Designed miniproteins, single chains. Designs and how they scored, part 32

Each design is a single chain, and the fold is of that chain. pLDDT is the mean over its residues in the fold that is shown.

## One batch from the design tools (miniprotein)

Design m1159
Fold by ESMFold2-Fast:
Structure m1159 (fold): chain A 56 residues (1-56)
Amino acid sequence: SESLREQLEARLELAKKQGKDEVAKRIEEVLKESKSDGELIEKTVELFKELEEEYK
């Protein structure tokens, strides 16, 4: 689980368990829409800002 994709998949599972449907959907979209590692990194940074606000 050193891959960025694997880390996001683990976070997706956690978001689903916590009932954070919008967060889970955004993680899923990042994983599906990212066509390159660079795009994945960019979208992940934006996603982490959302997760940081909601996950205390």
Scores: mean pLDDT 73

Design m1160
Fold by ESMFold2-Fast:
Structure m1160 (fold): chain A 64 residues (1-64)
Amino acid sequence: MEEQAEEDRLVARIDEAIRKAGPSLKARVQAVDEVVAEHAGEVSPETLARAKQRAYERIVEEEK
């Protein structure tokens, strides 16, 4: 199963969306949620959850 490649690809897309959303924490979190919702049903729930968590952890770390 290509879950690792799919996860990395999804994280890359989320990262680009966060970058385009701007500096607001709220906007960046919303961008993550929107990308995850867009891929719901197309990517496994486990892969979506992991990619979303990785993105949130990075956002939180940056906002400290």
Scores: mean pLDDT 76

Design m1161
Fold by ESMFold2-Fast:
Structure m1161 (fold): chain A 69 residues (1-69)
Amino acid sequence: APSREVIEKVVEMIREGRSAQDIIDWLVNEEGLSRELAEEIVRLAVALLNQGKSREEIVDEVLEWARKL
């Protein structure tokens, strides 16, 4: 399962304007996540950011979602 620090870095990278593909590749290659899980994490984080959620709310919701897998 991804750590809190990993999800915080995902949110930061999205805010910095990094592409979804670059973030997915980083999660797979550096953090050892499956591509399917990495794609779902990025998709969920982007959706929550677009809803105006705070960084802390996004991290908590993504971690809760990932724990149910």
Scores: mean pLDDT 86

Design m1162
Fold by ESMFold2-Fast:
Structure m1162 (fold): chain A 65 residues (1-65)
Amino acid sequence: GLSEERIREALEGSSEEVLRVAREIAERLRRIGDALDEAIKRAREEGLSDEERSELFGELTGGKG
């Protein structure tokens, strides 16, 4: 069975408005997560160059003060 659909049916019995808002927030968060995963995947595929790695480590080390 569709577990998400059954959960929705139970929540609709208590508060349809709350369910709708929760679903919209969940979908937005999912898209943000997917975008972050894609960015990480792209960085991995392209490989961080010595220059990019130096810049990242420079920000972490040179950012003192």
Scores: mean pLDDT 63

Design m1163
Fold by ESMFold2-Fast:
Structure m1163 (fold): chain A 91 residues (1-91)
Amino acid sequence: SKELEELKKKLEEMKKKLEELYKELKKALEEGDLEKAKELLEEMERLVEEMVKIEEELMKVASKEERREVVLMLASVTALLLDARLLVKLA
């Protein structure tokens, strides 16, 4: 459906945003800017929470194949968030 396509596009755009935030977070840590790294982590956490809500809506209308694709995407972004949390904690 058009709604399903729009939600999938939104998740893809949010994933790209999350990957850019992760790059900025790593750069902030390399530069010793722990406060900026923490702010970027908070933005990443808010973005992942929103992605999970969109996933829940997609799961109600998506095909089995599309559900698999969305689950794999969420697994990838969750791993990225875990890495970001560990990097900030160890700084």
Scores: mean pLDDT 85

Design m1164
Fold by ESMFold2-Fast:
Structure m1164 (fold): chain A 74 residues (1-74)
Amino acid sequence: MSLAEQQAINKAANEAYKYVEENKDKLSDEELYEKAKKIAEETLREGAPGLSEEQIEKYAEAIAESVLENHRRE
């Protein structure tokens, strides 16, 4: 994985995490997941133009799932 791709993934995870933290008491888990996934996809498209749409979808899904699981496991 290139440094740029790794940085984009880290940024996507941080942006998704921030959104979930800010909105966890305002939105349902389903709405949080959909918004986190969308944020991750947009961040990956802007930061890692070398990723395919399939890779972007896969990483965004994993990020959204990870962020919500981290929130639920407290």
Scores: mean pLDDT 80

Design m1165
Fold by ESMFold2-Fast:
Structure m1165 (fold): chain A 102 residues (1-102)
Amino acid sequence: MKKEIIEEAAKTLGIPVEEIEKAIEELKKAGINLEDVKKFFKELDEWARNTTDREEFKEKAKELLSKILGIPKESISDEKLRLYLAALQVLLAVEEVKKELE
């Protein structure tokens, strides 16, 4: 189940499976849980409804990720943001699939 979701994300985003798996491991080591992931996407979605600016969206995503991971926003490159967004989306998708299979 988790492996298939990672493989689909890798194909869709053009990111190697190994890089997504490493980002997921980094998030877990940072103590990120499902509630943190849900809160991240909720705050990002609420903000996104009021803007169409891609640069503002990236800056907000980096700000929220910085807060969740406890690292400086300046240490989050656009490439790292893309990897972590993919990892967070995979973690959310795995939990939604688990709920549907119950």
Scores: mean pLDDT 74

Design m1166
Fold by ESMFold2-Fast:
Structure m1166 (fold): chain A 55 residues (1-55)
Amino acid sequence: MDMEELLEKALEALRKGDTLAAAGYYLQAANLGGSQEAADAVAERLNEEGRRLGY
């Protein structure tokens, strides 16, 4: 799976309330990004979704 596919799986897991699956997919997506900028982009999208879900 590429970084974008893993990020989408992480977001879907967050929407379903599966925080363990979301954390696993997030970690894989951040590692595959290979740069601080890619990792920051992944984290920002997950934080935005978390806020929508009541964070």
Scores: mean pLDDT 72

Design m1167
Fold by ESMFold2-Fast:
Structure m1167 (fold): chain A 57 residues (1-57)
Amino acid sequence: MEKVKEAEKEREERLRKFGLELTENPPDLGKDGPLKFIEELEKEYEERLKEIEEEEK
């Protein structure tokens, strides 16, 4: 459980920092723009959760 909380905290921290960057200077993240970064971050978070679960399985 605690590992899940750590993953959540890291995800939130990355989102927060990315949000600040978007406010100060909206980056050109390629064809999909900033949304791709958010989706990538969410995927990493989900992978972390699955790794934690799979470790027990």
Scores: mean pLDDT 66

Design m1168
Fold by ESMFold2-Fast:
Structure m1168 (fold): chain A 99 residues (1-99)
Amino acid sequence: ALLSPEEALARVAAIEAGAPLAALQLAVAYRDTLSEEELEELVRRGMRVVTAQLLAETDPAARAEVRARLRRVEEGMVRTAREAYADPAAAAERVRAES
Protein backbone atom coordinates (compact mmCIF):
# COMPACT_ATOMS: atom_id res chain seq x y z
CA ALA A 1 0.00 0.00 0.00
CA LEU A 2 1.11 3.58 -0.64
CA LEU A 3 2.03 5.90 2.25
CA SER A 4 -0.84 8.21 3.18
CA PRO A 5 -0.20 11.98 2.85
CA GLU A 6 0.27 12.18 6.64
CA GLU A 7 2.78 9.27 6.67
CA ALA A 8 4.74 10.69 3.70
CA LEU A 9 4.92 14.18 5.24
CA ALA A 10 6.06 12.66 8.57
CA ARG A 11 8.96 10.98 6.71
CA VAL A 12 9.80 14.29 5.00
CA ALA A 13 9.79 16.04 8.42
CA ALA A 14 12.29 13.45 9.74
CA ILE A 15 14.54 14.01 6.68
CA GLU A 16 14.28 17.81 7.17
CA ALA A 17 15.28 17.45 10.85
CA GLY A 18 18.35 15.29 10.08
CA ALA A 19 19.53 17.04 6.91
CA PRO A 20 21.69 19.88 8.40
CA LEU A 21 23.77 17.48 10.53
CA ALA A 22 24.03 14.98 7.64
CA ALA A 23 25.36 17.76 5.36
CA LEU A 24 27.92 18.82 8.02
CA GLN A 25 29.04 15.20 8.56
CA LEU A 26 29.52 14.68 4.79
CA ALA A 27 31.48 17.94 4.45
CA VAL A 28 33.76 17.10 7.42
CA ALA A 29 34.29 13.51 6.18
CA TYR A 30 35.10 14.48 2.56
CA ARG A 31 36.83 17.90 2.98
CA ASP A 32 40.30 16.49 2.15
CA THR A 33 39.04 14.01 -0.50
CA LEU A 34 36.35 15.78 -2.58
CA SER A 35 36.22 19.26 -4.09
CA GLU A 36 33.23 21.47 -3.20
CA GLU A 37 31.73 20.70 -6.64
CA GLU A 38 32.17 16.92 -6.15
CA LEU A 39 30.54 17.07 -2.69
CA GLU A 40 27.61 19.09 -4.13
CA GLU A 41 27.12 16.42 -6.83
CA LEU A 42 27.29 13.65 -4.16
CA VAL A 43 24.56 15.44 -2.12
CA ARG A 44 22.39 16.03 -5.21
CA ARG A 45 22.70 12.39 -6.34
CA GLY A 46 21.81 11.12 -2.87
CA MET A 47 18.77 13.41 -2.68
CA ARG A 48 17.62 12.34 -6.17
CA VAL A 49 17.63 8.68 -4.99
CA VAL A 50 15.83 9.51 -1.70
CA THR A 51 13.24 11.65 -3.55
CA ALA A 52 12.58 8.98 -6.23
CA GLN A 53 12.19 6.21 -3.61
CA LEU A 54 9.85 8.22 -1.35
CA LEU A 55 7.73 9.49 -4.28
CA ALA A 56 7.33 5.90 -5.62
CA GLU A 57 5.75 4.80 -2.30
CA THR A 58 3.74 8.03 -1.68
CA ASP A 59 0.05 8.71 -2.40
CA PRO A 60 -0.23 10.88 -5.57
CA ALA A 61 -2.10 13.56 -3.57
CA ALA A 62 1.04 14.20 -1.46
CA ARG A 63 3.73 13.87 -4.18
CA ALA A 64 3.90 17.58 -5.14
CA GLU A 65 4.40 18.68 -1.49
CA VAL A 66 6.96 15.88 -0.85
CA ARG A 67 8.91 16.84 -4.00
CA ALA A 68 8.86 20.57 -3.12
CA ARG A 69 10.03 20.02 0.49
CA LEU A 70 12.79 17.55 -0.50
CA ARG A 71 14.01 20.07 -3.13
CA ARG A 72 14.32 22.65 -0.31
CA VAL A 73 16.20 20.05 1.77
CA GLU A 74 18.64 19.45 -1.13
CA GLU A 75 19.34 23.19 -1.56
CA GLY A 76 19.75 23.59 2.23
CA MET A 77 22.23 20.69 2.38
CA VAL A 78 24.24 22.16 -0.52
CA ARG A 79 24.38 25.56 1.26
CA THR A 80 25.44 23.91 4.55
CA ALA A 81 28.17 21.91 2.76
CA ARG A 82 29.52 25.05 1.02
CA GLU A 83 29.61 26.92 4.35
CA ALA A 84 31.40 23.95 5.97
CA TYR A 85 34.03 23.93 3.18
CA ALA A 86 34.57 27.70 3.76
CA ASP A 87 35.10 27.14 7.53
CA PRO A 88 36.19 23.52 8.15
CA ALA A 89 37.25 24.10 11.80
CA ALA A 90 33.81 25.49 12.75
CA ALA A 91 32.12 22.64 10.83
CA ALA A 92 34.16 19.99 12.72
CA GLU A 93 33.25 21.60 16.09
CA ARG A 94 29.53 21.63 15.14
CA VAL A 95 29.66 17.91 14.22
CA ARG A 96 31.36 17.10 17.56
CA ALA A 97 28.73 19.15 19.50
CA GLU A 98 25.74 17.53 17.68
CA SER A 99 27.08 13.94 17.65
Scores: mean pLDDT 89

Design m1169
Fold by ESMFold2-Fast:
Structure m1169 (fold): chain A 70 residues (1-70)
Amino acid sequence: EELEKLKKAHEEFIKIMRERVLSDEQALEVAKELGIPEEIAETLLYTANKLREIGDQVDAEIAARRAAAA
């Protein structure tokens, strides 16, 4: 059940990152505590940062459309 343990660790890591605003170093420390390998933790952190960037772009587009409609 190695894959199941990794999936649970990933889910907890993502949940912690969503509930708390952590620095990249703090996020890697949490990942290490959860038993996530550093390479995988870095990939998850990169993905989370990219998702935030996309979210910001989506929010900006929505705001622009609302402003144009007003």
Scores: mean pLDDT 73

Design m1170
Fold by ESMFold2-Fast:
Structure m1170 (fold): chain A 67 residues (1-67)
Amino acid sequence: MKPVETETREIEVELPGQSRPLRVKVTKFTDPNTGETGYMALVPGIGLLFFDRELTPEELRAEILAR
């Protein structure tokens, strides 16, 4: 039983004090056994974050800054 990746995109997130935007990979996945859809974001320096909906770059930035 494994999630199936349906879509992956890179989002650039501007953080205060950074010389360049942080590049975050966001993958939409579906569990083949349950049909449930989720999103996962691989954030450099923080790790893997999971969400039940697609985040905007602003929402993703807020999540990163709250860590």
Scores: mean pLDDT 72

Design m1171
Fold by ESMFold2-Fast:
Structure m1171 (fold): chain A 81 residues (1-81)
Amino acid sequence: MYEVYLVAEFPSKEAAEKAAEELNKIEGVEAEVEGKTLRVRVRAEDRATLRERAMKAVKIIEEHGGKVVAAGPSEEALAAA
């Protein structure tokens, strides 16, 4: 199983919540809102599917005015950065 974690910041909590709703509709994508910050976990069985899902997630984040501020192979790696 392949995983990548994304952290994104939004101009408003409403924008973050809208992005999370869209992201949670994608298979293997789980999004959690914390104020104006969004934490996204992307998971897939193969690297090609992981890349496709991650790119789709970034596009949704950007469409809602969000900015990806961190990305890493695990939540622990993001906390260490």
Scores: mean pLDDT 79

Design m1172
Fold by ESMFold2-Fast:
Formats: sequence, structure tokens, C-alpha cells
Structure m1172 (fold): chain A 60 residues (1-60)
Amino acid sequence: SDAEKAREHIEKGRAALDAGDIKEALEHLAEAARHAELAGDAEAGREAAAGLAAVQAKAA
């Protein structure tokens, strides 16, 4: 389901961010946001947005 894909991409994005793989983190968290929107999962959408903000902070 889109909700399950959003969750999986959030986990992969967070793991990539912890590893310092900024590009991989961005790609996974962007996919997480897309799947969260398709699922109507506001919680997953907020988690993806928070992850994307963390990517922006590390990329600066």
C-alpha cells in the first residue's frame, strides 16, 4: 500500500541521513512524502517533511 511504502521510505531516508548519504536520504524522503500524500496519511507526511528539513540543514 502507499502507506506502507511511505513508512519504508521514511525508514530508509532516516538511515541514509544517519549515514551521511544526503542524496539517498533526499530521494527516499521525497518518495515517502509522495506515498504519504497518495495514502492521505498526514502523520507519515509530517515525518517525511521533518526528514526533508533535516536533509536541508545538513546540505547547507
Scores: mean pLDDT 85

Design m1173
Fold by ESMFold2-Fast:
Structure m1173 (fold): chain A 94 residues (1-94)
Amino acid sequence: IATYQEAANSGDAEAHNNLGNALAKLGRHAEAVESYKKAIELKPDFAEAHNNLANALAKLGRDAEAVEEYNEAIKLKPDDAEIHDNYRIFAASL
């Protein structure tokens, strides 16, 4: 986390996404959401960050926001089976 935090402070979209992934792995989903949002602010077309944000929002019960972020990820990468599978799994949990 210290290494990812230092990289995130550099303003790199990938570093913010990586910090979000580390926070999510620790169950710190609210903080992961903040990191993924920073990644998207730096790179709005970052499909992986939109997908990861949707997963974290779903873990927090923020279902409407999760749907919007999954839809954005799918729009950016319509052929990505992993994004479609993540949305399907989420939708089945509603």
Scores: mean pLDDT 81

Design m1174
Fold by ESMFold2-Fast:
Structure m1174 (fold): chain A 68 residues (1-68)
Amino acid sequence: MMERSRQLAQQIGLKSQQVADESKARGLSAEERRRRMVEANEQIGKEEGETFSSVAPATLPPPEPAPA
């Protein structure tokens, strides 16, 4: 019955890995990388709490980095 929690944990893991890999490729500082991970994790938690359309198979990365 805790499949939702399991899926959430899996998504968090995937996003953490993706953020870490991308941050490493960009050469972001360790502090910024950690901050990005925290933000991603917090967004996932908030989205799950709202539960408006969370169970979508869309695993696309978020929009591209801000232009500036």
Scores: mean pLDDT 64

Design m1175
Fold by ESMFold2-Fast:
Structure m1175 (fold): chain A 65 residues (1-65)
Amino acid sequence: EVEKYKERIKKDPNDAKAWNNLGKALFAQGKLEEAKEYYQKALALDPNDLEAARNLAKVKEALAA
């Protein structure tokens, strides 16, 4: 749920998991550019988040198609 994760980020903008989950929700909605931005933010906050890294790769491939 997009609004749930937006509220988490508003309260704690360093919540890398919330950024990644927001990206996943937007990717599911086909909002690929927004999903990419949020996955990049998640990785900037937690460079060891392998899920966010893989999700970023997937959205970049989808945008290149």
Scores: mean pLDDT 83

Design m1176
Fold by ESMFold2-Fast:
Structure m1176 (fold): chain A 91 residues (1-91)
Amino acid sequence: PIELVPKEEALRQARELAEEIARAIEEGSPRVASLAAAMALVLAAAGMGETALRILRAVDEAVARVEAGADPREVAEEFRRRVEEILREAE
């Protein structure tokens, strides 16, 4: 596969973006979609398309839970844990 970004750099940026996404979820910010797209793009550029897809699914599930009335702070904490597990598995 074509690698435009080194894996270690992509994982570092993805962790930073994951924290921003978690904060956006807590705040109910429309930035969640833009941040998720940026994270997926960074991971895909490193040849980590499967990891990107898993994280996008985690974002979709988090947004759906908040829309269903779950506590945004609890959802953001669960999202942080899930994304860290996904990224750790990708190392």
Scores: mean pLDDT 84

Design m1177
Fold by ESMFold2-Fast:
Structure m1177 (fold): chain A 63 residues (1-63)
Amino acid sequence: KKEIEEAKKNLEKARKDFEDHVQAYRDAAQAGATPAEIRALMGATLDSLQKAEEYEKKLKELE
C-alpha cells in the first residue's frame, strides 16, 4: 500500500524533473548557450528521463 503511494510520488517527481530539464534545455538553446552548456543540459535531461522510466517500471512491478 505505502510502497505503491511512494512509487507514485517518486514517478510524479521524476516526470516533473524531466519536464523542467527539457524546458531548461530549450531555453538555453534559444538563448545561444555554448555547446558545453547544451551537452550538460542534455545529459541532465537524459538522466531525469531514465529515472522516470525506472520509477514507472517499479510502479508496474508493485501493481
Scores: mean pLDDT 80

Design m1178
Fold by ESMFold2-Fast:
Structure m1178 (fold): chain A 105 residues (1-105)
Amino acid sequence: SEAERYLERALELAKKKGDEETAEYLERALRHYRAGDYVGAADYLHRAAMIAFRKGDIETLELIRDAMEALLAEARAAGASPEVILHLEITLGLIRIMLGVLKLS
């Protein structure tokens, strides 16, 4: 799964940087993802993204975006409800805005 690979890469990077708070939220995102809980996975990815954004950590935030894009694609392929898809699209949009702000700063 592409979503799992990006989640694992983001988690490894956060751990290498000693960013325990981002790592904890990414571990929770991975657990929810493995349980088939797309909304829970997206919510924890969003929390991790907010920390990476506050720190100016473009590298981690890009991996979180890639995980979120892959998660949305998998949810669509799995036939998730319109409400779930909308939640994931909003979360991805917010993460993309955060990345755009950092890259222009």
Scores: mean pLDDT 91

Design m1179
Fold by ESMFold2-Fast:
Structure m1179 (fold): chain A 64 residues (1-64)
Amino acid sequence: MSRAQAAAILDAMEAGTGKTLTPAARERWVEELAATDDPEARQQLVNRIGRKLQEAPGTVVAAE
């Protein structure tokens, strides 16, 4: 997928969870999503990011 499509997915996830990714986390996950060509691996990554956003104790979420 394109970086723009990956960014749109992250924007939707932030809106849905009410949480914001740090610029570093956003850049990392945009790159990983854009580089992931396998649909199943991409869906697993989306699910992992979504879970991290939902389970994070604060409103700002870093990539770890």
Scores: mean pLDDT 78

Design m1180
Fold by ESMFold2-Fast:
Structure m1180 (fold): chain A 98 residues (1-98)
Amino acid sequence: SMLEELEKIKKELEEEFKKLKEEDVKKLAEELGISELAARTYLYLKEVLGMSEDLALRAARVVDKDGSEGTSYELYFLAKHRSEEAVRAALERMEKTL
């Protein structure tokens, strides 16, 4: 079911975010003036997955403005299980609705 798939993605993301230091997340959120979720998205994409800083910043801005956990889950899923090109395409779509 869709709810079971979402719960699985949530659990995977929670485990992946444990790779980040909480202090680094809070510091980045304060320095950039963004939410902790947006800061986690940036740090995960850049430091854990090695994505470009441009894509990581764009993802953080979208997550911060949208405020949606679903947006963070989609970007995580595409980044981890698809490609950088898939993340870029999703960001282009998301940025049009901001």
Scores: mean pLDDT 81

Design m1181
Fold by ESMFold2-Fast:
Structure m1181 (fold): chain A 116 residues (1-116)
Amino acid sequence: MVTLTESGGGTFKAGSSVTLTSQISGDVDKIVLMGWFREPPGGPLEFVASITKDGKTRIDERFKGRASISFDAAKSTLYLNLSNLKVEDTATYYSFAVTEEGRVIFGEGVELTVVE
């Protein structure tokens, strides 16, 4: 079983940067894909970024130039770096992992609030 525990949220000023972190535990060796979704207030769930176990990244076009994703295998830690924060980045951010069997696991989410 895989468990994802997020941190790094809180309240930030527009124009600043944040690093959201997901600590992955359990059967990490079974993970083939991991990444981040977000759920803005009253909005649908939106894809942000993903990384494969081989280091191939995918970033949604809305975040290109502002977002980067990385995975530290030694720490089993997934990172999402967001720069030049906008008020519209206010959302609950969920890390996810996809296993070799095609199972998708989400973390509990971390809240990010961006204010002017």
Scores: mean pLDDT 88

Design m1182
Fold by ESMFold2-Fast:
Structure m1182 (fold): chain A 65 residues (1-65)
Amino acid sequence: SVASLAGTAIRVIAIGYEHGAEVVKIVDDTIVVRVRSSSPGELKGAEEMKRLAEEAGYKLEVIVE
């Protein structure tokens, strides 16, 4: 449900910062993150974010810089 997705979005954002992936925006059911191609930690953070977002019913889009 929309309420459940909204409730988990904040947790996903917080976890993203903890794992080194920058959350740029959330649009509807899509979370957009930015990572540096030269940073294995940021890339791993984005993968963890993708798993958590999909479990919450969101889609993750990754921008690699």
Scores: mean pLDDT 68

Design m1183
Fold by ESMFold2-Fast:
Structure m1183 (fold): chain A 64 residues (1-64)
Amino acid sequence: ELESLKKEIDELNAEVQRLRDLKARMDAKGILTPEQRAALDARIADYNSRIEELKKKIEELKNS
C-alpha cells in the first residue's frame, strides 16, 4: 500500500509539471486568458494539496 501511495504522488507530480508546461506554452503564445490562468493555477494547487495529504498518510502509516 505504501508503494501504491508513492506511485500516486509521482503521477500527481507529473500532472503538475504537465499543467505548468501547458500554462507556459499558452502564455508564450499570448492565448492564456485570466480565467484559464486561474483555472490552471487552481488545478495545480489542488494537486499539490492532494500530494501533501498523501505524504501525511504515508507518515501516519509508518507510525501506526
Scores: mean pLDDT 83

Design m1184
Fold by ESMFold2-Fast:
Structure m1184 (fold): chain A 100 residues (1-100)
Amino acid sequence: MAPSVSGAEGSTVTLTATASSGEILGVSWYQQKPGEPKKLLIENSRRLPGVDDRFSGSRKGNKATLTISNLKKEDSATYYVQLTLESGTTWGPGTKLTVY
């Protein structure tokens, strides 16, 4: 997963997490803004209640993706992934998204 990404307002961005070993059994995507706690957006392929339809998640084999369509300035945040593997649960390092 890239440490930082940027996109223009109205464009689409995709964040990808890859498991170093084995198949991904579960995935959770979180948004964190400065001074705020991590907010759960997607659990597996399901959006949480109140999360905008612009956010979508998918999983295939050892890869999990978060897609954000029609980017808004408010989407600028650090995005974290939590992967559930056969060996246990792990956090990704986070990706900082900047919308310009």
Scores: mean pLDDT 82

Design m1185
Fold by ESMFold2-Fast:
Structure m1185 (fold): chain A 69 residues (1-69)
Amino acid sequence: MRERLEAETLLALADMYLALGKLSPDKEVQKELFKKAIELYEQARAIAPELSPLVDRGIKEAEEELKKL
């Protein structure tokens, strides 16, 4: 199913942006990367609502990282 593959790809990309945000030495770059991760997680949820538990975990982690900045 094309939509499922697209949602899984967006989830994987969101996880990559979250990881890149944690590794970035620049706070402004970290903020942009975490915001992009949240955006991609929300897109994955919109396509495949069944991914909500994984999306919610990722968004919560990104939001907690943003609070540290």
Scores: mean pLDDT 83

Design m1186
Fold by ESMFold2-Fast:
Structure m1186 (fold): chain A 80 residues (1-80)
Amino acid sequence: SEEEKLLKEVEEVLDEMRRLLEEAKAAGAPREVLLRMETALGLAEIARGVGKVTGDYEFALKQAKRALEGMRRAAAGEPV
């Protein structure tokens, strides 16, 4: 189903975010960068939760992708 495909994509975004955070930790990223990345992951987890409760996985995926972009910007030292 479309819902099942979207849920899988949300889970893949979360898995990518977890990998990026672990890579940043292993690379010795500054505490400020790690906190920003952890905040972005938290926002993506909230978006997944909203999707599970409401069935709106299109919204969940859009928000998770925005959080992933925020995490990538944080890792690159870019402003929010």
Scores: mean pLDDT 87

Design m1187
Fold by ESMFold2-Fast:
Structure m1187 (fold): chain A 69 residues (1-69)
Amino acid sequence: GAAFEAALAELRRLAEEHPEVRELVERAIDALKAGDLETAERLGVLLAIQGHLEAARVIGRAMAALKAQ
């Protein structure tokens, strides 16, 4: 849905702005696209621990949008 695609676009932007966590964010995008909510949640926690709270919040919104489908 539109909310899920918007969250993925925001994650791609965050990966470009924060190259130090690009690999983790890209892995989260792949997990979200595959419907792998456990991997997406784990990557969101790792990003939050590293201080990337915005990326973690966007992952949470993408997961919520997937569950609403």
Scores: mean pLDDT 87

Design m1188
Fold by ESMFold2-Fast:
Structure m1188 (fold): chain A 55 residues (1-55)
Amino acid sequence: SLQQQIDQVTGQIQTLSDQWLASYSTDPQKAQELLQQVFSLGQQKGSLLDQLAAS
């Protein structure tokens, strides 16, 4: 369901955000890549929310 997909993406965003926080001071390159992934997942979540609103 759309709700399960939203929940999954939300969980992935939280996990990557935690990894970013752990890495930002010790591995700036990894932190930058994680931040970009969080942004991309945020856009995917937005699209799923739009689909849910259209239902």
Scores: mean pLDDT 85

Design m1189
Fold by ESMFold2-Fast:
Structure m1189 (fold): chain A 75 residues (1-75)
Amino acid sequence: MLKEVLELAEKYLEPEEVEKLKEELKYIEENSSKEEFELALEVLLEQLKLLKEGRSSAPEEVKKKFQERIAKIEA
């Protein structure tokens, strides 16, 4: 799961944001149970998939920034 989350993040996020995500995931892994960490990864994976499909419940500002990143990748 971690590999899948990072692969999607590297594909759809800026490199700087990928590094920030890696640091945040390290923090969660160090400060949470294994099950809580796996749940966080599942939530992130679903969030990234929903953002790509435009079906995310995230705020409009987050969705717009994500769409801008997709446009850069597809260009």
Scores: mean pLDDT 67

Design m1190
Fold by ESMFold2-Fast:
Structure m1190 (fold): chain A 79 residues (1-79)
Amino acid sequence: SLKEKADELEKRAVEADKQGNFTEAARLYAEASILYAKAGDSQTALNLIMLALARAIESGDEEAIEYVTKAIKETDKIV
């Protein structure tokens, strides 16, 4: 299901975050956020997209920031 896939991505995002891999964490949190939104879990989606943005900014990676910005727009269309 979308929720099960989202749960898997969130677990991988948390692992990347714990390892200090902020670029990877940002991408995975953003992907999980979109899937939670599609699954109807708007609260978790919003929490994870905010965390994705924070990690993208911390990474200093412009591509990560752009990726999360696009994910925010995608989540906004669903929520």
Scores: mean pLDDT 86

Design m1191
Fold by ESMFold2-Fast:
Structure m1191 (fold): chain A 85 residues (1-85)
Amino acid sequence: MKKEEEEARKRAEEVTKQLEELTERAKSAKPEDMPAIAKEVARAAQEGFETAARALGFKSNEELGKKLLETARRAMETVAKAEAA
């Protein structure tokens, strides 16, 4: 359905932006702020994986879905590295 395809695209774009912002925040975060950022990244990444799966159901959204999956993975890796430091 056209409406479902449009909603999947908009959501994928929103979640991708949120994860990119959280990733940049994590890179410059103070150690005391990291637990809160890690929690937000975990939540956004889970939503990102679910949203990407929906987007990948539409051929026109394939690249966006793939980008969202990679962005979510990188956000989680960035937080893990920051927590390890």
Scores: mean pLDDT 78

Design m1193
Fold by ESMFold2-Fast:
Structure m1193 (fold): chain A 78 residues (1-78)
Amino acid sequence: GSHMEEHKKKADEYVKKAREASLQGNKDEAATYYEKASKHYEEAGDEVRAWALKGVAAMLKGNDAEADRYFAKAEQAA
């Protein structure tokens, strides 16, 4: 439905902002945008991308063990 499409579009926009922040070296800002993108992918029904982006955000914050757990959940959802 349109609501899912809107969330996917917002998620894609936040991923672009996260990549831009990463290119500027701002890991904390990039992590925040990946977390926002993850929430919107979750609302859009894209569970795989939602977990994967939580993993990327955790990695950018230096939480490697948490990132590994999120990536494992993404693999299980695929």
Scores: mean pLDDT 88

Design m1194
Fold by ESMFold2-Fast:
Structure m1194 (fold): chain A 63 residues (1-63)
Amino acid sequence: GGSTKAGAGAAAGSNGGGPLAEKAGRYADQGNFEEAAKYAEEAGKKGGNPHAAASARRAGLQV
């Protein structure tokens, strides 16, 4: 672990992908990875963050 928290920043003021990403997390917690993956991918598209969708896939969300 490191003490440095100066990172890229977690989506400063995202208003398109934020709610969708949150929904994706909710579905993932329920074990509904298919729906979670869909919302995560939509969040990436709306926010213009393809890395968000890739991150979801790496987390075990098969999109």
Scores: mean pLDDT 62

Design m1195
Fold by ESMFold2-Fast:
Structure m1195 (fold): chain A 62 residues (1-62)
Amino acid sequence: AQEYYEKGKELRAQGRYEEAVEYYKKAIELDPEYKEAWLNLAGALAALGRHGEAAAYGAKAA
């Protein structure tokens, strides 16, 4: 889980938000309790303008 999360953070830092979303989703598939992955997935989705999905995934982090 952590390896996918770290790769997602790296991709997001590079502005590669679509790829970051993919890796954050993989992290959540392995560890659904990984709140940081849910939060960062929501952030990446918001950066892509996918605000509805961002709100839904952000709620899971709370």
Scores: mean pLDDT 80

